# Designed miniproteins, single chains, continued (4), part 27

Each design is a single chain, and the fold is of that chain. pLDDT is the mean over its residues in the fold that is shown.

## One batch from the design tools (miniprotein)

Design m12976
Fold by ESMFold2-Fast:
Order: sequence, then C-alpha cells, then structure tokens
Structure m12976 (fold): chain A 70 residues (1-70)
Amino acid sequence: MSERERLLAEIRELIRAGRDEEAVELARKGLQEGVLTPEDVERLGVLAASLGREALARELSRLTQEHLAK
C-alpha cells in the first residue's frame, strides 16, 4: 500500500469514528507534505457530506481552497 493509500484509509477510519479534528489534521498534513492532492481531500469532503457530517465537509473544503489559493 502506498503512503497516500495508507493515509487516505486512516482518515476515512477517523471520519467513521467521529474523530473529526484528527481527520482534518491528517488531511492538512497530507496536503502540506504533498502526499495528498486537493482532489483527494475534496473526495474526503464528499464522503463526509454523504454521512451528514456538514461541519467536517466544510472544514475539508476550506483546506482544499486554502491550498489552491495563491
């Protein structure tokens, strides 16, 4: 399993466990280190929204927008 795949799996588990702050922190670190793409984090936001986790979905979207802002 790649580092990217491992990190994505870990974040999905945190989302399912309701550990939103840790999920956001790992997503932010993954973006900063180039392990995750903005598209990866956007897909995590879609997952969070589909589970009714609106605050988490907004925070993940914010991370993506901040990363893409120049």
Scores: mean pLDDT 83

Design m12977
Fold by ESMFold2-Fast:
Structure m12977 (fold): chain A 64 residues (1-64)
Amino acid sequence: SFEENRKEAEAEIRERLETEVEDGGTLVITKEFAEKYGLSPTQLKIIALRIAEELGKNVTVVVE
């Protein structure tokens, strides 16, 4: 479902922000990632920025 896909996308973004991206770093969201979860790149960018704020990290989010 859309809600399940969104939760899975949020979980993966959170894991990447915690393990792969340092404070001041960059998270790259690909079209492939967006297609995998059926979410727009814009929606994923908003989600990523929100999760980064929750984690207390300043990050740049870019979309391919």
Scores: mean pLDDT 82

Design m12978
Fold by ESMFold2-Fast:
Structure m12978 (fold): chain A 67 residues (1-67)
Amino acid sequence: SMAEIEELVKKAEKSIEVAKKVGASEEELNRLYELLEQLKKAKSVEEARKLADEIDKIAKRIYVEKS
């Protein structure tokens, strides 16, 4: 449903904000925002979950490396 995709977008945006706060580079942030735009255009909840998971993995890697 649209509500499920919107919740995934909200969680992805929070993950990106955390990555930004811990010092993600402009290149890393650009990649995360590109994935976020794909997530916003996802045609199904399944596609949205895969994109959100990818964003989360990248953001967590940045957090671990920069924290």
Scores: mean pLDDT 85

Design m12979
Fold by ESMFold2-Fast:
Structure m12979 (fold): chain A 119 residues (1-119)
Amino acid sequence: AVEEAYEAGLEAGREAAEAGRKAAVAAGAGDGEAAEKGAEEAAKAAEEAARRAGEAGGEEAGREAERAAEGAAKAAEAAAEAAKAGDKAKAAAAGAAAAIAATGAGTEGAIAAKRAAME
């Protein structure tokens, strides 16, 4: 069960990172509509990564992952707004921040779960 939760957390983190990267690429290309959609997908994936991190690492890891997911959601929204305004640099930076926060959520949960299993 712990090993399954660990792998699920890593997979969710990878999906969130990929969605954030997609949003950043679209924003850099000046595609505000694609950037907005990608930002929404990144925020959703970050929430899922946080949920799985909580399942894998327990309550403390879940809280840390939830904070990272909140940061990812805010960064994704900022990326969408910047892309609509034509600020490609801000949109790309916010998209990258969302991807990093989402990856962190998944990774923290996976590390905590592995540590708990080894202790």
Scores: mean pLDDT 66

Design m12980
Fold by ESMFold2-Fast:
Structure m12980 (fold): chain A 64 residues (1-64)
Amino acid sequence: AKLSEEQLKAAAEAVKKALEERGVKLSEEDAIRVAQAAATLAEQLGLDPKDPEQVARAAATGSG
């Protein structure tokens, strides 16, 4: 999914927080990569890839 720099940063923060609750610690660079992949997964699952909370949900689904 195509995200703006600001949207990708917001998604990365939400993803990092959600995965830290699952015991997964990410670097900032890894959080951005996971957010990009999770945004693509969110789009495939019918979620909004531009919504940080829905991207974090997709990342948590892939980790749980």
Scores: mean pLDDT 76

Design m12981
Fold by ESMFold2-Fast:
Structure m12981 (fold): chain A 70 residues (1-70)
Amino acid sequence: MSEKELLDEIFVALAEMTAALLLRIGASPEEIRAWGEKLIEDAKKLGVSPETIERIRALMEEALAEVEKR
């Protein structure tokens, strides 16, 4: 993999782990939004691709939907 592809893959893994952990600990919708926004901001600063940023956003939106279902 290129360094760019590796960076994108690492951020997807971070988003998946973050979402799973937040759901496991019973985080509020506000906490999930805050962590999602931070993760997207950090990804943008480090040059993660727009496609991967959208994938991170989708993962956090799924976590939000799951919490709102409770």
Scores: mean pLDDT 81

Design m12982
Fold by ESMFold2-Fast:
Structure m12982 (fold): chain A 64 residues (1-64)
Amino acid sequence: SEVIFRAAVADLMRLTGLSREEAERLLREAKELGDVEKAAELLQRNTGLSREEARNIAEAVLKS
């Protein structure tokens, strides 16, 4: 769902201060991994998110 993806982009931007382009790129990479734990690890590695925040965003994006 584009709506869910756009919401996740907005959340990632708000929590991290990343640009829209950076947030979209990371979330597309996370979605392509097809695995919540790997997606959450990717998000943590590239941002200052906690494990819980990264997992929540990863789960939302993978359902989009």
Scores: mean pLDDT 84

Design m12983
Fold by ESMFold2-Fast:
Structure m12983 (fold): chain A 70 residues (1-70)
Amino acid sequence: DYVEKIRAAKSLDELLHVIREAALSLPEEYRKEFEKRVTEALLQAGYDLNAAKEAAARVFEETLKKIEEE
């Protein structure tokens, strides 16, 4: 469960590693949109690790929902 791993990240570096793994678990066609949206969300969160984790988790959940509804 990548949402749990994202929320469990203890550093920004760890968060970025989990985000990369999450992106690779997605179909290739969704990876670029996910990477773009996650990057935008992380920039919006600034240096706050907790805000960054919640933003990344939300983007991943929304991407999974789109895939499941197809």
Scores: mean pLDDT 80

Design m12984
Fold by ESMFold2-Fast:
Structure m12984 (fold): chain A 55 residues (1-55)
Amino acid sequence: SAMDERYQLEQELVEKLRDIRQGKLSPEEAAAVLAALQRRADEIKEEQRRKELEG
């Protein structure tokens, strides 16, 4: 479900932010990861908006 997908995305975001704070990722890698997570969040939001219009 979209809620399960959102929960997993939030957990992944927390994990990646921890890695960034610990210096495990380069600035370029960090930017790419954050951009990918933002894109996934936008997709989930768009899907939920579409479903609200249908129901």
Scores: mean pLDDT 78

Design m12985
Fold by ESMFold2-Fast:
Structure m12985 (fold): chain A 77 residues (1-77)
Amino acid sequence: SEQDLIKELIGTKLRIIGIELDIERLEEERRRLREKDPFDPSTQEKIARIEREIERLRRELKKLKDYRKGLEQQLST
């Protein structure tokens, strides 16, 4: 139903916002680590883990944005 599509769209938009906020927090953590001791191997490993998590979240974000567009197209037709 149209109501179910609207609920799904709202839920998808909220999930997108959540992931965008998670990415921002991880980018800020990566920035802080780079400022402390960029040549420490432990710090470099933590930065690498954060970069992998950001990449994972960005891929998920792309899929959700594509899904959102599909829902918007269904509601506009």
Scores: mean pLDDT 88

Design m12986
Fold by ESMFold2-Fast:
Order: C-alpha cells, then sequence, then structure tokens
Structure m12986 (fold): chain A 81 residues (1-81)
C-alpha cells in the first residue's frame, strides 16, 4: 500500500465521521492494520498524520470515544515508523 493510497482511504474515514463514527473507527482500524503489516515507514507516517487529523475532526463533532480510538491507532503507527 502506497502512502498516497493510505491518505485516500483515511480521507474517507474523515468523510464518514459525521454520519457513522463507529463505521469510521472500524474502517480506520482496518487501514491501520494493513499499513502496520506493510512495514513501509513512509506509509505508516502518512497514516499516523491522517489519523491525527481524523481524531481532531471526531472531537470537533463530539465523538470523543472515536477520537480516542483514532489517536491510539496513530500512536501505534508512529511507534512502528
Amino acid sequence: MTPEEVEALLERVEALLPEDPGVAASFAAMVAEITLKSGDPEAQRAAAEALRRAAERARELGHEETARVLEELAEELEEAA
């Protein structure tokens, strides 16, 4: 998975947040798992940054638990990169 593909997938996570934060979190977790398993530090860094943005958006929308899940996924990817 390229960094560009990861960014595009996580943009969809942000788009889902207002409609279905639970589905957004599940989709983010799936993308994060695939990115971790890829072993690509550039893709992992891109994913972490996108997840941090998505977490901030989730907080703005009042979805605190979703924001926490997204932050935890970002931290795991930052540690792997």
Scores: mean pLDDT 83

Design m12987
Fold by ESMFold2-Fast:
Structure m12987 (fold): chain A 87 residues (1-87)
Amino acid sequence: MSRAELEAALARERARLAAARAAGDRRAEAEALAGIAVLLAELGRFAEAEEYRRRAVALYRELGDREGVFEVEVEVGVAVLRAVVLG
């Protein structure tokens, strides 16, 4: 994925986050936060990615979703490794 494609995907995930919050959909909010964290990590924006990762993990824990916690940790970790190895 190019930087322009990552930025476009980030804009879409931010729109999904806003929609999820407006709807009170806590699971959709956690999914959007996780998606933003992954995309920020792929962009090399590691500090911002970590903030969104922590927010996603906190929300998945509030929802009792241990699988969601595991998936976001793995996806962000893989994105960081890809950014470091390929950048």
Scores: mean pLDDT 86

Design m12988
Fold by ESMFold2-Fast:
Structure m12988 (fold): chain A 71 residues (1-71)
Amino acid sequence: MKEEAKERIAELAKRAKELFEKAKEAEKEGNLEEAEKLYKEAQELVQEIKRIAEEAGLSDEEVEEAARKGL
């Protein structure tokens, strides 16, 4: 069901944003190893969003809308 996929995308987008913000803070503190781990986790969530979108038949526009609702 597309609506369930959109809700999942919103949740993952929110988590990815939080991880990107954490990664920026880690870089600011000079903790490059932690920043790299956080960026990798955020990228994995982005890939999961793409997988869910493909499985649910969502357009790029629908994915962006769903992600925006999670923010």
Scores: mean pLDDT 81

Design m12989
Fold by ESMFold2-Fast:
Structure m12989 (fold): chain A 127 residues (1-127)
Amino acid sequence: LDDILQLLQEAVESFKSGDYEMATILASVAYAKAELLPESPEVQKIKNLADDIIAASLVAAKYGEETAARVFVVLQQLKESDPEKYTRLVQKALEGNTDELVELAKETPVPSKPLSELLEEALEAVQ
């Protein structure tokens, strides 16, 4: 578990430095390692954070950090309101299809905090 949290910390630091490709790789490794753990709410939160980092990094690389921040907010809302839709849209993003997620995010206001701070807060919540 500690090694997975370290990988997520490194993924967030890579994102903050603008290295979206490395952030995606590190978060993907964290997700894969979390899949080897017994299922629990804590493990699910870690998997969801890894998915959020991957989706945000893919969007940031193609559309920029402002759009990625809106996408991150939409993903947080969907986890609460429609977990099935969250899972489907994340899966599509991981397959390289971010279009539906970006379209949903267009009507979402840009958060007052930069995405790097939102990711740090999310990381603290799973530790």
Scores: mean pLDDT 85

Design m12990
Fold by ESMFold2-Fast:
Structure m12990 (fold): chain A 74 residues (1-74)
Amino acid sequence: ADERILELMNRGLRAYRAGDPEKALEYLREAVELAVREKASESIKKDLIAALRALAKQYPEYREEAEELIEKVE
């Protein structure tokens, strides 16, 4: 279960580093949805929150959406 979440998170981080915030947010949203459904570990949740915060800081245009996803993960 965690393997798919990590794969999506890694794809999101790759898109983020490539300068594609919309694609990054798309993958991170899928990772968050899966993490909530599968009750992912606290370490995975913290990594997702860190990735979303990095995206929100670099691309303020997506801050609101990123913060909504952070709240969903807790």
Scores: mean pLDDT 85

Design m12991
Fold by ESMFold2-Fast:
Structure m12991 (fold): chain A 100 residues (1-100)
Amino acid sequence: DLEEKVQKIKENLKKNATSEPELDELFTELAILRLEGKDRSELIEVVERLKRLLEELGASPEVLELLDLAIEHVREGRLEDALVLVGAAVSRYALQKGRK
């Protein structure tokens, strides 16, 4: 379900003509790390890279705040909550950029 949500967000981002290859790469990396049960520090690094990329792309403060919250949830071991927040952040950015 979580990987499914990440995949749908990636597809939505592409359909909104906001296709950023780096975003697709980071989501793929995040999904792989989740499936492999990798160390939380690696997940934090991927989310921080995503935040930096979205910041450079002009994401709103609300989007960046969701990613900061996601990083804190990863640190606390709440991985499911963290990935939901990452999904919410990207969805908000897609709406901001694509203007549904």
Scores: mean pLDDT 69

Design m12992
Fold by ESMFold2-Fast:
Formats: sequence, C-alpha cells, structure tokens
Structure m12992 (fold): chain A 61 residues (1-61)
Amino acid sequence: EEELREVVAEWKAESDLSETEFNQVVILAKKILDEISENPTREQIREALKEAEKIVKERLK
C-alpha cells in the first residue's frame, strides 16, 4: 500500500488539478485498482490514475 501513497503524491505534484478534483481522481483510481489486484504495482497505479483523471476531467468539462 506504500506504493499507492508514493505514486499518488508524485502524481499530485505534477497535476494542474484543484484539490477537490484530485481527490475525485484518487477515489476513482482506488475503485479501478480494487478490480485489478490486492497488491497493485506502481505501473498499475499510474494507469489507474491516468484513466481516473481523464474521466474526472470529462465530467467537469
């Protein structure tokens, strides 16, 4: 689970999203990861964050 926190922190630092928008991205990414694996890799976490960010951005557009 430490990998999730580290990757999320790195993603947040590079993101131009507001805090509220980023929280929605993290919530959605966690739902995606729950369907994939109990112990997701850093790569899977990054892919989930990319997918979640696209969905959140489309919903807020």
Scores: mean pLDDT 75

Design m12993
Fold by ESMFold2-Fast:
Structure m12993 (fold): chain A 59 residues (1-59)
Amino acid sequence: SSRIEERAEVVAFSTRGLLDAELSFVDTPEQRAAVEAALGDLVARAKRTVERLLEEARK
């Protein structure tokens, strides 16, 4: 699933840029780390969901 991995990286990069731009005035190191961790988890969950749906289509 190299295509999914590459797309996940692009989405993560773009989202990081938006966070820098939009949240600069209320951003703290702790908040930024928590948001980045949560976004990483969401991306991993989305990837797993897509892979599971592809497997279910086979069944």
Scores: mean pLDDT 67

Design m12996
Fold by ESMFold2-Fast:
Structure m12996 (fold): chain A 98 residues (1-98)
Amino acid sequence: GREDIEEVSEALRAAADPEKAVAKAKELVEAGRVETALFLALMAELAGHLEAAAEAYLAVYEAEPSAEIAEKAAKLYEKLGKKEEAKELLEKARKLKE
């Protein structure tokens, strides 16, 4: 509906700015709008804001744990050279698949 379109539009605008992307993703997660937060994380990644995208994916993971989302965040942390954070997320993903 109109409300969903406005929410998605705001998420798309926030995805263009790394700090706004992280803040908006966390706000959406707290509001239970986890799918819109995931959309924002994907848009931030496509915009090249890899650290913001990783943090947004992590916020989504903390709200609704998923091996797929943990693996997406881990891949971004690997690209950012944050090997310890990536390893921790891959261990979390592995446990969800067990």
Scores: mean pLDDT 84

Design m12997
Fold by ESMFold2-Fast:
Structure m12997 (fold): chain A 70 residues (1-70)
Amino acid sequence: SVDEKLKELNEFGGEVVELAQKLKNEKGIEEVKKLWDEFVQKLELESDDERKKALIEEAKKKLEEIKKEI
């Protein structure tokens, strides 16, 4: 479901932010916040559940890329 995927994304995003904070990586924290703001804006404009799932998968991939740079 969209809710389950969104919960998983939120948990993963929190883990990436916590890692960046622990390493004092301010750029990493800013990149996660920017990604989340852009994601929330796109998600609020989307009415189709399958497209919402696609947005969640895209955000997850971008979070994985940010985590690699931390």
Scores: mean pLDDT 85

Design m12999
Fold by ESMFold2-Fast:
Structure m12999 (fold): chain A 80 residues (1-80)
Amino acid sequence: SSMQTNVQNQGNTIANQMRDQLRRQGIDVDVIVNVNDNGVSITVIPNQPLSPQQWSTLQRIRRQAYGQMIQIQQQSRNAM
């Protein structure tokens, strides 16, 4: 649907922002955001071995991105 397309496009933007933010911190990753009627998923694929500190940074940024996606999805569904 048009709303799903808009949410997926916003997800693609968030994936790019998350990738750029992590790469600025020396964490080389690929990020994929998928949105469907069953929910949101964020898949992060590290291109290098990560230290415990880098894993902590990645998980923090991933949680922030996930929260943004849930808010966007809810706003799209509820017309808030």
Scores: mean pLDDT 80

Design m13000
Fold by ESMFold2-Fast:
Structure m13000 (fold): chain A 68 residues (1-68)
Amino acid sequence: MEEEARERAERERERGREEVERARKAGEEGEERNPELGEVIRGLMEAGASASEMIAERRAKRLLEEAE
C-alpha cells in the first residue's frame, strides 16, 4: 500500500515540475514580446510556478503520511 502512495507522490511532484516548465515558457514569450513588462510578468509566473510546485510537494507528503 505504501508503494502506491509513493508512486502517487512522485506523479504529483512531476506535475509540479511540468507546471513550472510551462510557466517559464510563458514568461519567456512574454519577455520577448515586451521586455519591460515581460520581466515583471516572468517574475510573477515563476512565483506562481514555485507555489504550484510547493503545493504538489505538500500533497505528495500528505499521501505518504496517510499511507502510514
Scores: mean pLDDT 70

Design m13001
Fold by ESMFold2-Fast:
Structure m13001 (fold): chain A 84 residues (1-84)
Amino acid sequence: SSSELFYQALTAGGEGLKALREGDYEKAAEYFDKAIELLEQLGTGYRLLSEALEAKAKAYEGLGDTEKAKEYREKAEEARRRFE
């Protein structure tokens, strides 16, 4: 159901934020990937999608991948425009 997918996306996002706080940037990126995939499948929740994309950019910054960090920040901005 949509509610189940949404709950799974929130759970993955929360685990990603925990990993990001712990400095486990690879694990954080994996959790944010899962959250992004679930939110994209829902076709709604652009606010949460933009937040997950921004969080993934921070994970790539932690990994030293500045090009991917820039790419995901641009995707987050695009998702934000869909909401705003």
Scores: mean pLDDT 85

Design m13002
Fold by ESMFold2-Fast:
Structure m13002 (fold): chain A 61 residues (1-61)
Amino acid sequence: EQEEKKKKYEKWEELMKRLDEISEKGAEKEEIEEILKEMYGDLNEKEKLAAERLVEAALQS
């Protein structure tokens, strides 16, 4: 369905917020990577680049 993109975007935003929360708690890199794999498996290359930036932001904290 064409609306699948909307669902992916909503899921992506939810994961971003979750990454921020778990990053603050000091979650391990492996846990963050597992979440990202779910996004990458469903994301386009352009969206994948954005996800990489999110990881860097989380690691910065």
Scores: mean pLDDT 64

Design m13003
Fold by ESMFold2-Fast:
Structure m13003 (fold): chain A 84 residues (1-84)
Amino acid sequence: TPPLVVTPALEAAAARAEEAAAAGDEEALLEAAREIVVELAEVARAAGLPEEVAEAIKEKAREAKSMEEVMEAMEELVRALASL
């Protein structure tokens, strides 16, 4: 399996999620979760995921209004990666 590369942007988004969780800031946690999915889709694109598929997942994550919708975008990313 190709190694996943941790990007500075993904690392920064993860750090923001940890800070938001520690503070009990649900809005900040949701925003950080969106950023994590967007950055993971970008890493997947670099690993061979078609750009149009990666962009669709990124758009879905950015438009997500709840953690459930962020998780739906993540599920689409996992399914797309399984098809490589």
Scores: mean pLDDT 80

Design m13004
Fold by ESMFold2-Fast:
Structure m13004 (fold): chain A 118 residues (1-118)
Amino acid sequence: MIKLEESGGGTFAEGGSVKLTAKVSGVDFSSVNLGWLRSTDSLPLGRVASISADGSKTEYADSIKGRATISVDWANSTLYLDLKNLKKEDTAVYYAVIEGGEDVKLPVIGEGTKVTVV
């Protein structure tokens, strides 16, 4: 069974930074595309960042481009999202996602971690 265990949420100051972490298990980490989604009260669930299975390709939503870095610790099956220069609009629940791979046809989404920017 695939598990995504997220951490790093909380309450943060505007202009600050946060590092979100997701521990991934139950899948070959090198065979799947990974990402981060977020949802707010005003916006549906949307992709904010993604990284390909080989780490060669990254994508960022325009709302966070230049402020975010997605990275992977391949040895420890851990996905990260670093956000800097936090804005009130970054207040959301953030979900780690397995977007697909050879054996994963439908996205697998974690439980979520809430970020509140004040």
Scores: mean pLDDT 81

Design m13005
Fold by ESMFold2-Fast:
Parts: structure tokens; sequence; C-alpha cells
Structure m13005 (fold): chain A 63 residues (1-63)
């Protein structure tokens, strides 16, 4: 759900958070500020794009 995606984003490095922000059409500084304030709300479209970006980043982990 939305909360799980937001929690995954919080665990990312600043560089990876910027990639997710770009995928969602958000300014990276706005994403960072909303994460700090715990006020991040994602639209359905932003949620879908964030999930795709997180999948790309998971592939980068290579475990």
Amino acid sequence: DKEEVIEEIKKLSAEDQALVAAAMGMDPSELTEQLKANTLELSDEQLERAKLALEVLKQRRAM
C-alpha cells in the first residue's frame, strides 16, 4: 500500500530518493522535506511510478 512504498523510499540513499522523486514528477527537495515531516502523500499515479522506480533500484542491489 502507500505506507509501505513511503517506508521503502525513506530507507533509500539521497541519490536514490532523487531518482524516485524524478519518476513521480516531484522536486527531490520537496520529497526530502515531506519525508522529514512525515507528510508525504502519493497520488495513485505517483504511487505507480514510485513502485516502478523501486523495482529498478531493487535490481541495482544485486542482493
Scores: mean pLDDT 77

Design m13006
Fold by ESMFold2-Fast:
Parts: structure tokens; sequence; C-alpha cells
Structure m13006 (fold): chain A 61 residues (1-61)
């Protein structure tokens, strides 16, 4: 779970750098779920925050 969450988190960071904000939001949300299942509340909270930021960037016209 943690290893899978970390991989998705890193993929989300790459998507953010590439400007693929919608994909980044999805990846961060998946990472947050896996971190929650693993009991890693800190990483889950970080991933949730980054997913929110990615979604806000998608809303920018």
Amino acid sequence: AVAEGQKLFQEGQKAMKEGNYEEAAKLYERAARLFQEAGDELSASMAEQLAKEAKEKVKEK
C-alpha cells in the first residue's frame, strides 16, 4: 500500500510539472487513499492537499 501510494504520488508530481492538472488530481487522490489504508496520515494529508491544488488549477480558465 505505501509503496503503491508513493509511486502514484510521484506520478502526480510529474503530471503537475507537465501541466496535466486533471491527471495529477486523480493520481494524488489515489495516493491519498492508499496512504490512508496504510495508516500514513501525514502522506495522506499531503496527497489530499496536492489533489486540491491540482483541481484548483484545472478550474482556472
Scores: mean pLDDT 80

Design m13007
Fold by ESMFold2-Fast:
Structure m13007 (fold): chain A 69 residues (1-69)
Amino acid sequence: SEGLEHEVEASVYWIAAAVYEKIGDYEKAIEYLEKAIEHLEKAIEAGDEEARAHLEEAKKRLEELKKKL
């Protein structure tokens, strides 16, 4: 389903954000986390309610990363 495809894409971007955060590249970490958020929102629109919890975690993580700029 489209929702599952967006959830998978969000997971890939989430992992990329984690890697960039670990090496201290906070600008790229934010960029990839914002891409993950976009795909999580599309997954929810496609009916994937499980993506909602992931979206909340992503938004919290984004705010924490912005504090490190």
Scores: mean pLDDT 84

Design m13008
Fold by ESMFold2-Fast:
Structure m13008 (fold): chain A 75 residues (1-75)
Amino acid sequence: SLSVEEEIGLTLRVIGDLIDIELKLERGEISREEAIERARELAEEIRRELEKDPNSPLLHRALEQVEEFIAELEA
């Protein structure tokens, strides 16, 4: 299982990556399609970490945020 410090570190990195995708999309630096692709890659990364530690509440919340972002862009 991840330590609390490792879980926090991974969660902050993931949320930072999501914010970077959102900012690039807002600036027109990437397309909607590219933003969806990058967010899907990020979701898959989180799911892989959750396979190792399924009781990570912070990573579950991060995954929900990434999945909501994808759903909004696909609507």
Scores: mean pLDDT 86

Design m13009
Fold by ESMFold2-Fast:
Structure m13009 (fold): chain A 61 residues (1-61)
Amino acid sequence: SEEKKELAQEAYQSGLEFKAQGKIDLARKAYEKALKLDPNFIDAGSELGILDIKKALDKIL
C-alpha cells in the first residue's frame, strides 16, 4: 500500500541519520524495517549490503 511505502521511506531516512551518528546497529534495524515495509526498496537493500560487507571486513581486520 502507499502508506507502507511512505513509512518505509521514513524508516530509511532514520537509518541514514543513525549511520551518520555512528549508530550502526540502529541503522541496520531501520533499513531492515524499511525492507519489511517495502521489499522492493533497492536503496535500503543496498545500505544493508554495505553494512554486511563492512562487518565481514572488520572480522578479518
Scores: mean pLDDT 83

Design m13010
Fold by ESMFold2-Fast:
Structure m13010 (fold): chain A 104 residues (1-104)
Amino acid sequence: MKTAKEWLEEGEKALQAGDYEKAIEYYEKAIELDPNYAEAWAKLGQAYLEQGDYEKAIEYFKKAIELDPNYAKAYGLLSKALAELGKYEEAQEYLLKGRELYEK
């Protein structure tokens, strides 16, 4: 049986191939094995973002940030999803928060 990390890696391969449905399936398997895997939640959000499901993308990026508040990349992705829904003020707040985490 694959580990959570192995499922994450398979999901990333599917995402790079444009197979967003397989990417979602594999990231969900990673989360099933490790529900605290912030990177897997962020990758799941990214797959939904690529499909244009911005509401689900926002939900999963917020979950990744809840699990790891220092996950700078998740703030940038959340900002992008919020901007796609026209929530520009909220998008800017998360973008600035993410930048602060990159710049010490």
Scores: mean pLDDT 86

Design m13011
Fold by ESMFold2-Fast:
Structure m13011 (fold): chain A 85 residues (1-85)
Amino acid sequence: MKEEIKKIVEEAIKRVKELGDRYSAQAEALGRPDLAAEIRRIVDETIKQLKELEKEKDVNLVKSRAASLVTATAIDLIGLLLEGE
């Protein structure tokens, strides 16, 4: 169970990092290094929240919370890019 939780968290962190890399690169391409910095800050904060899920014992709770954090982060990053145009 602890190993399954760790794998869920590691996969969620990987997805958040991939989104952060993609959207920070787009922000920099738009001439908005301030947005790229904010994107990286949100990504780092989300990764910290995901790592806290490793303390949980309920696999289904961890799956649900990880999915919610990844989805919320994706929405926040897209919102920043839309404001940057």
Scores: mean pLDDT 84

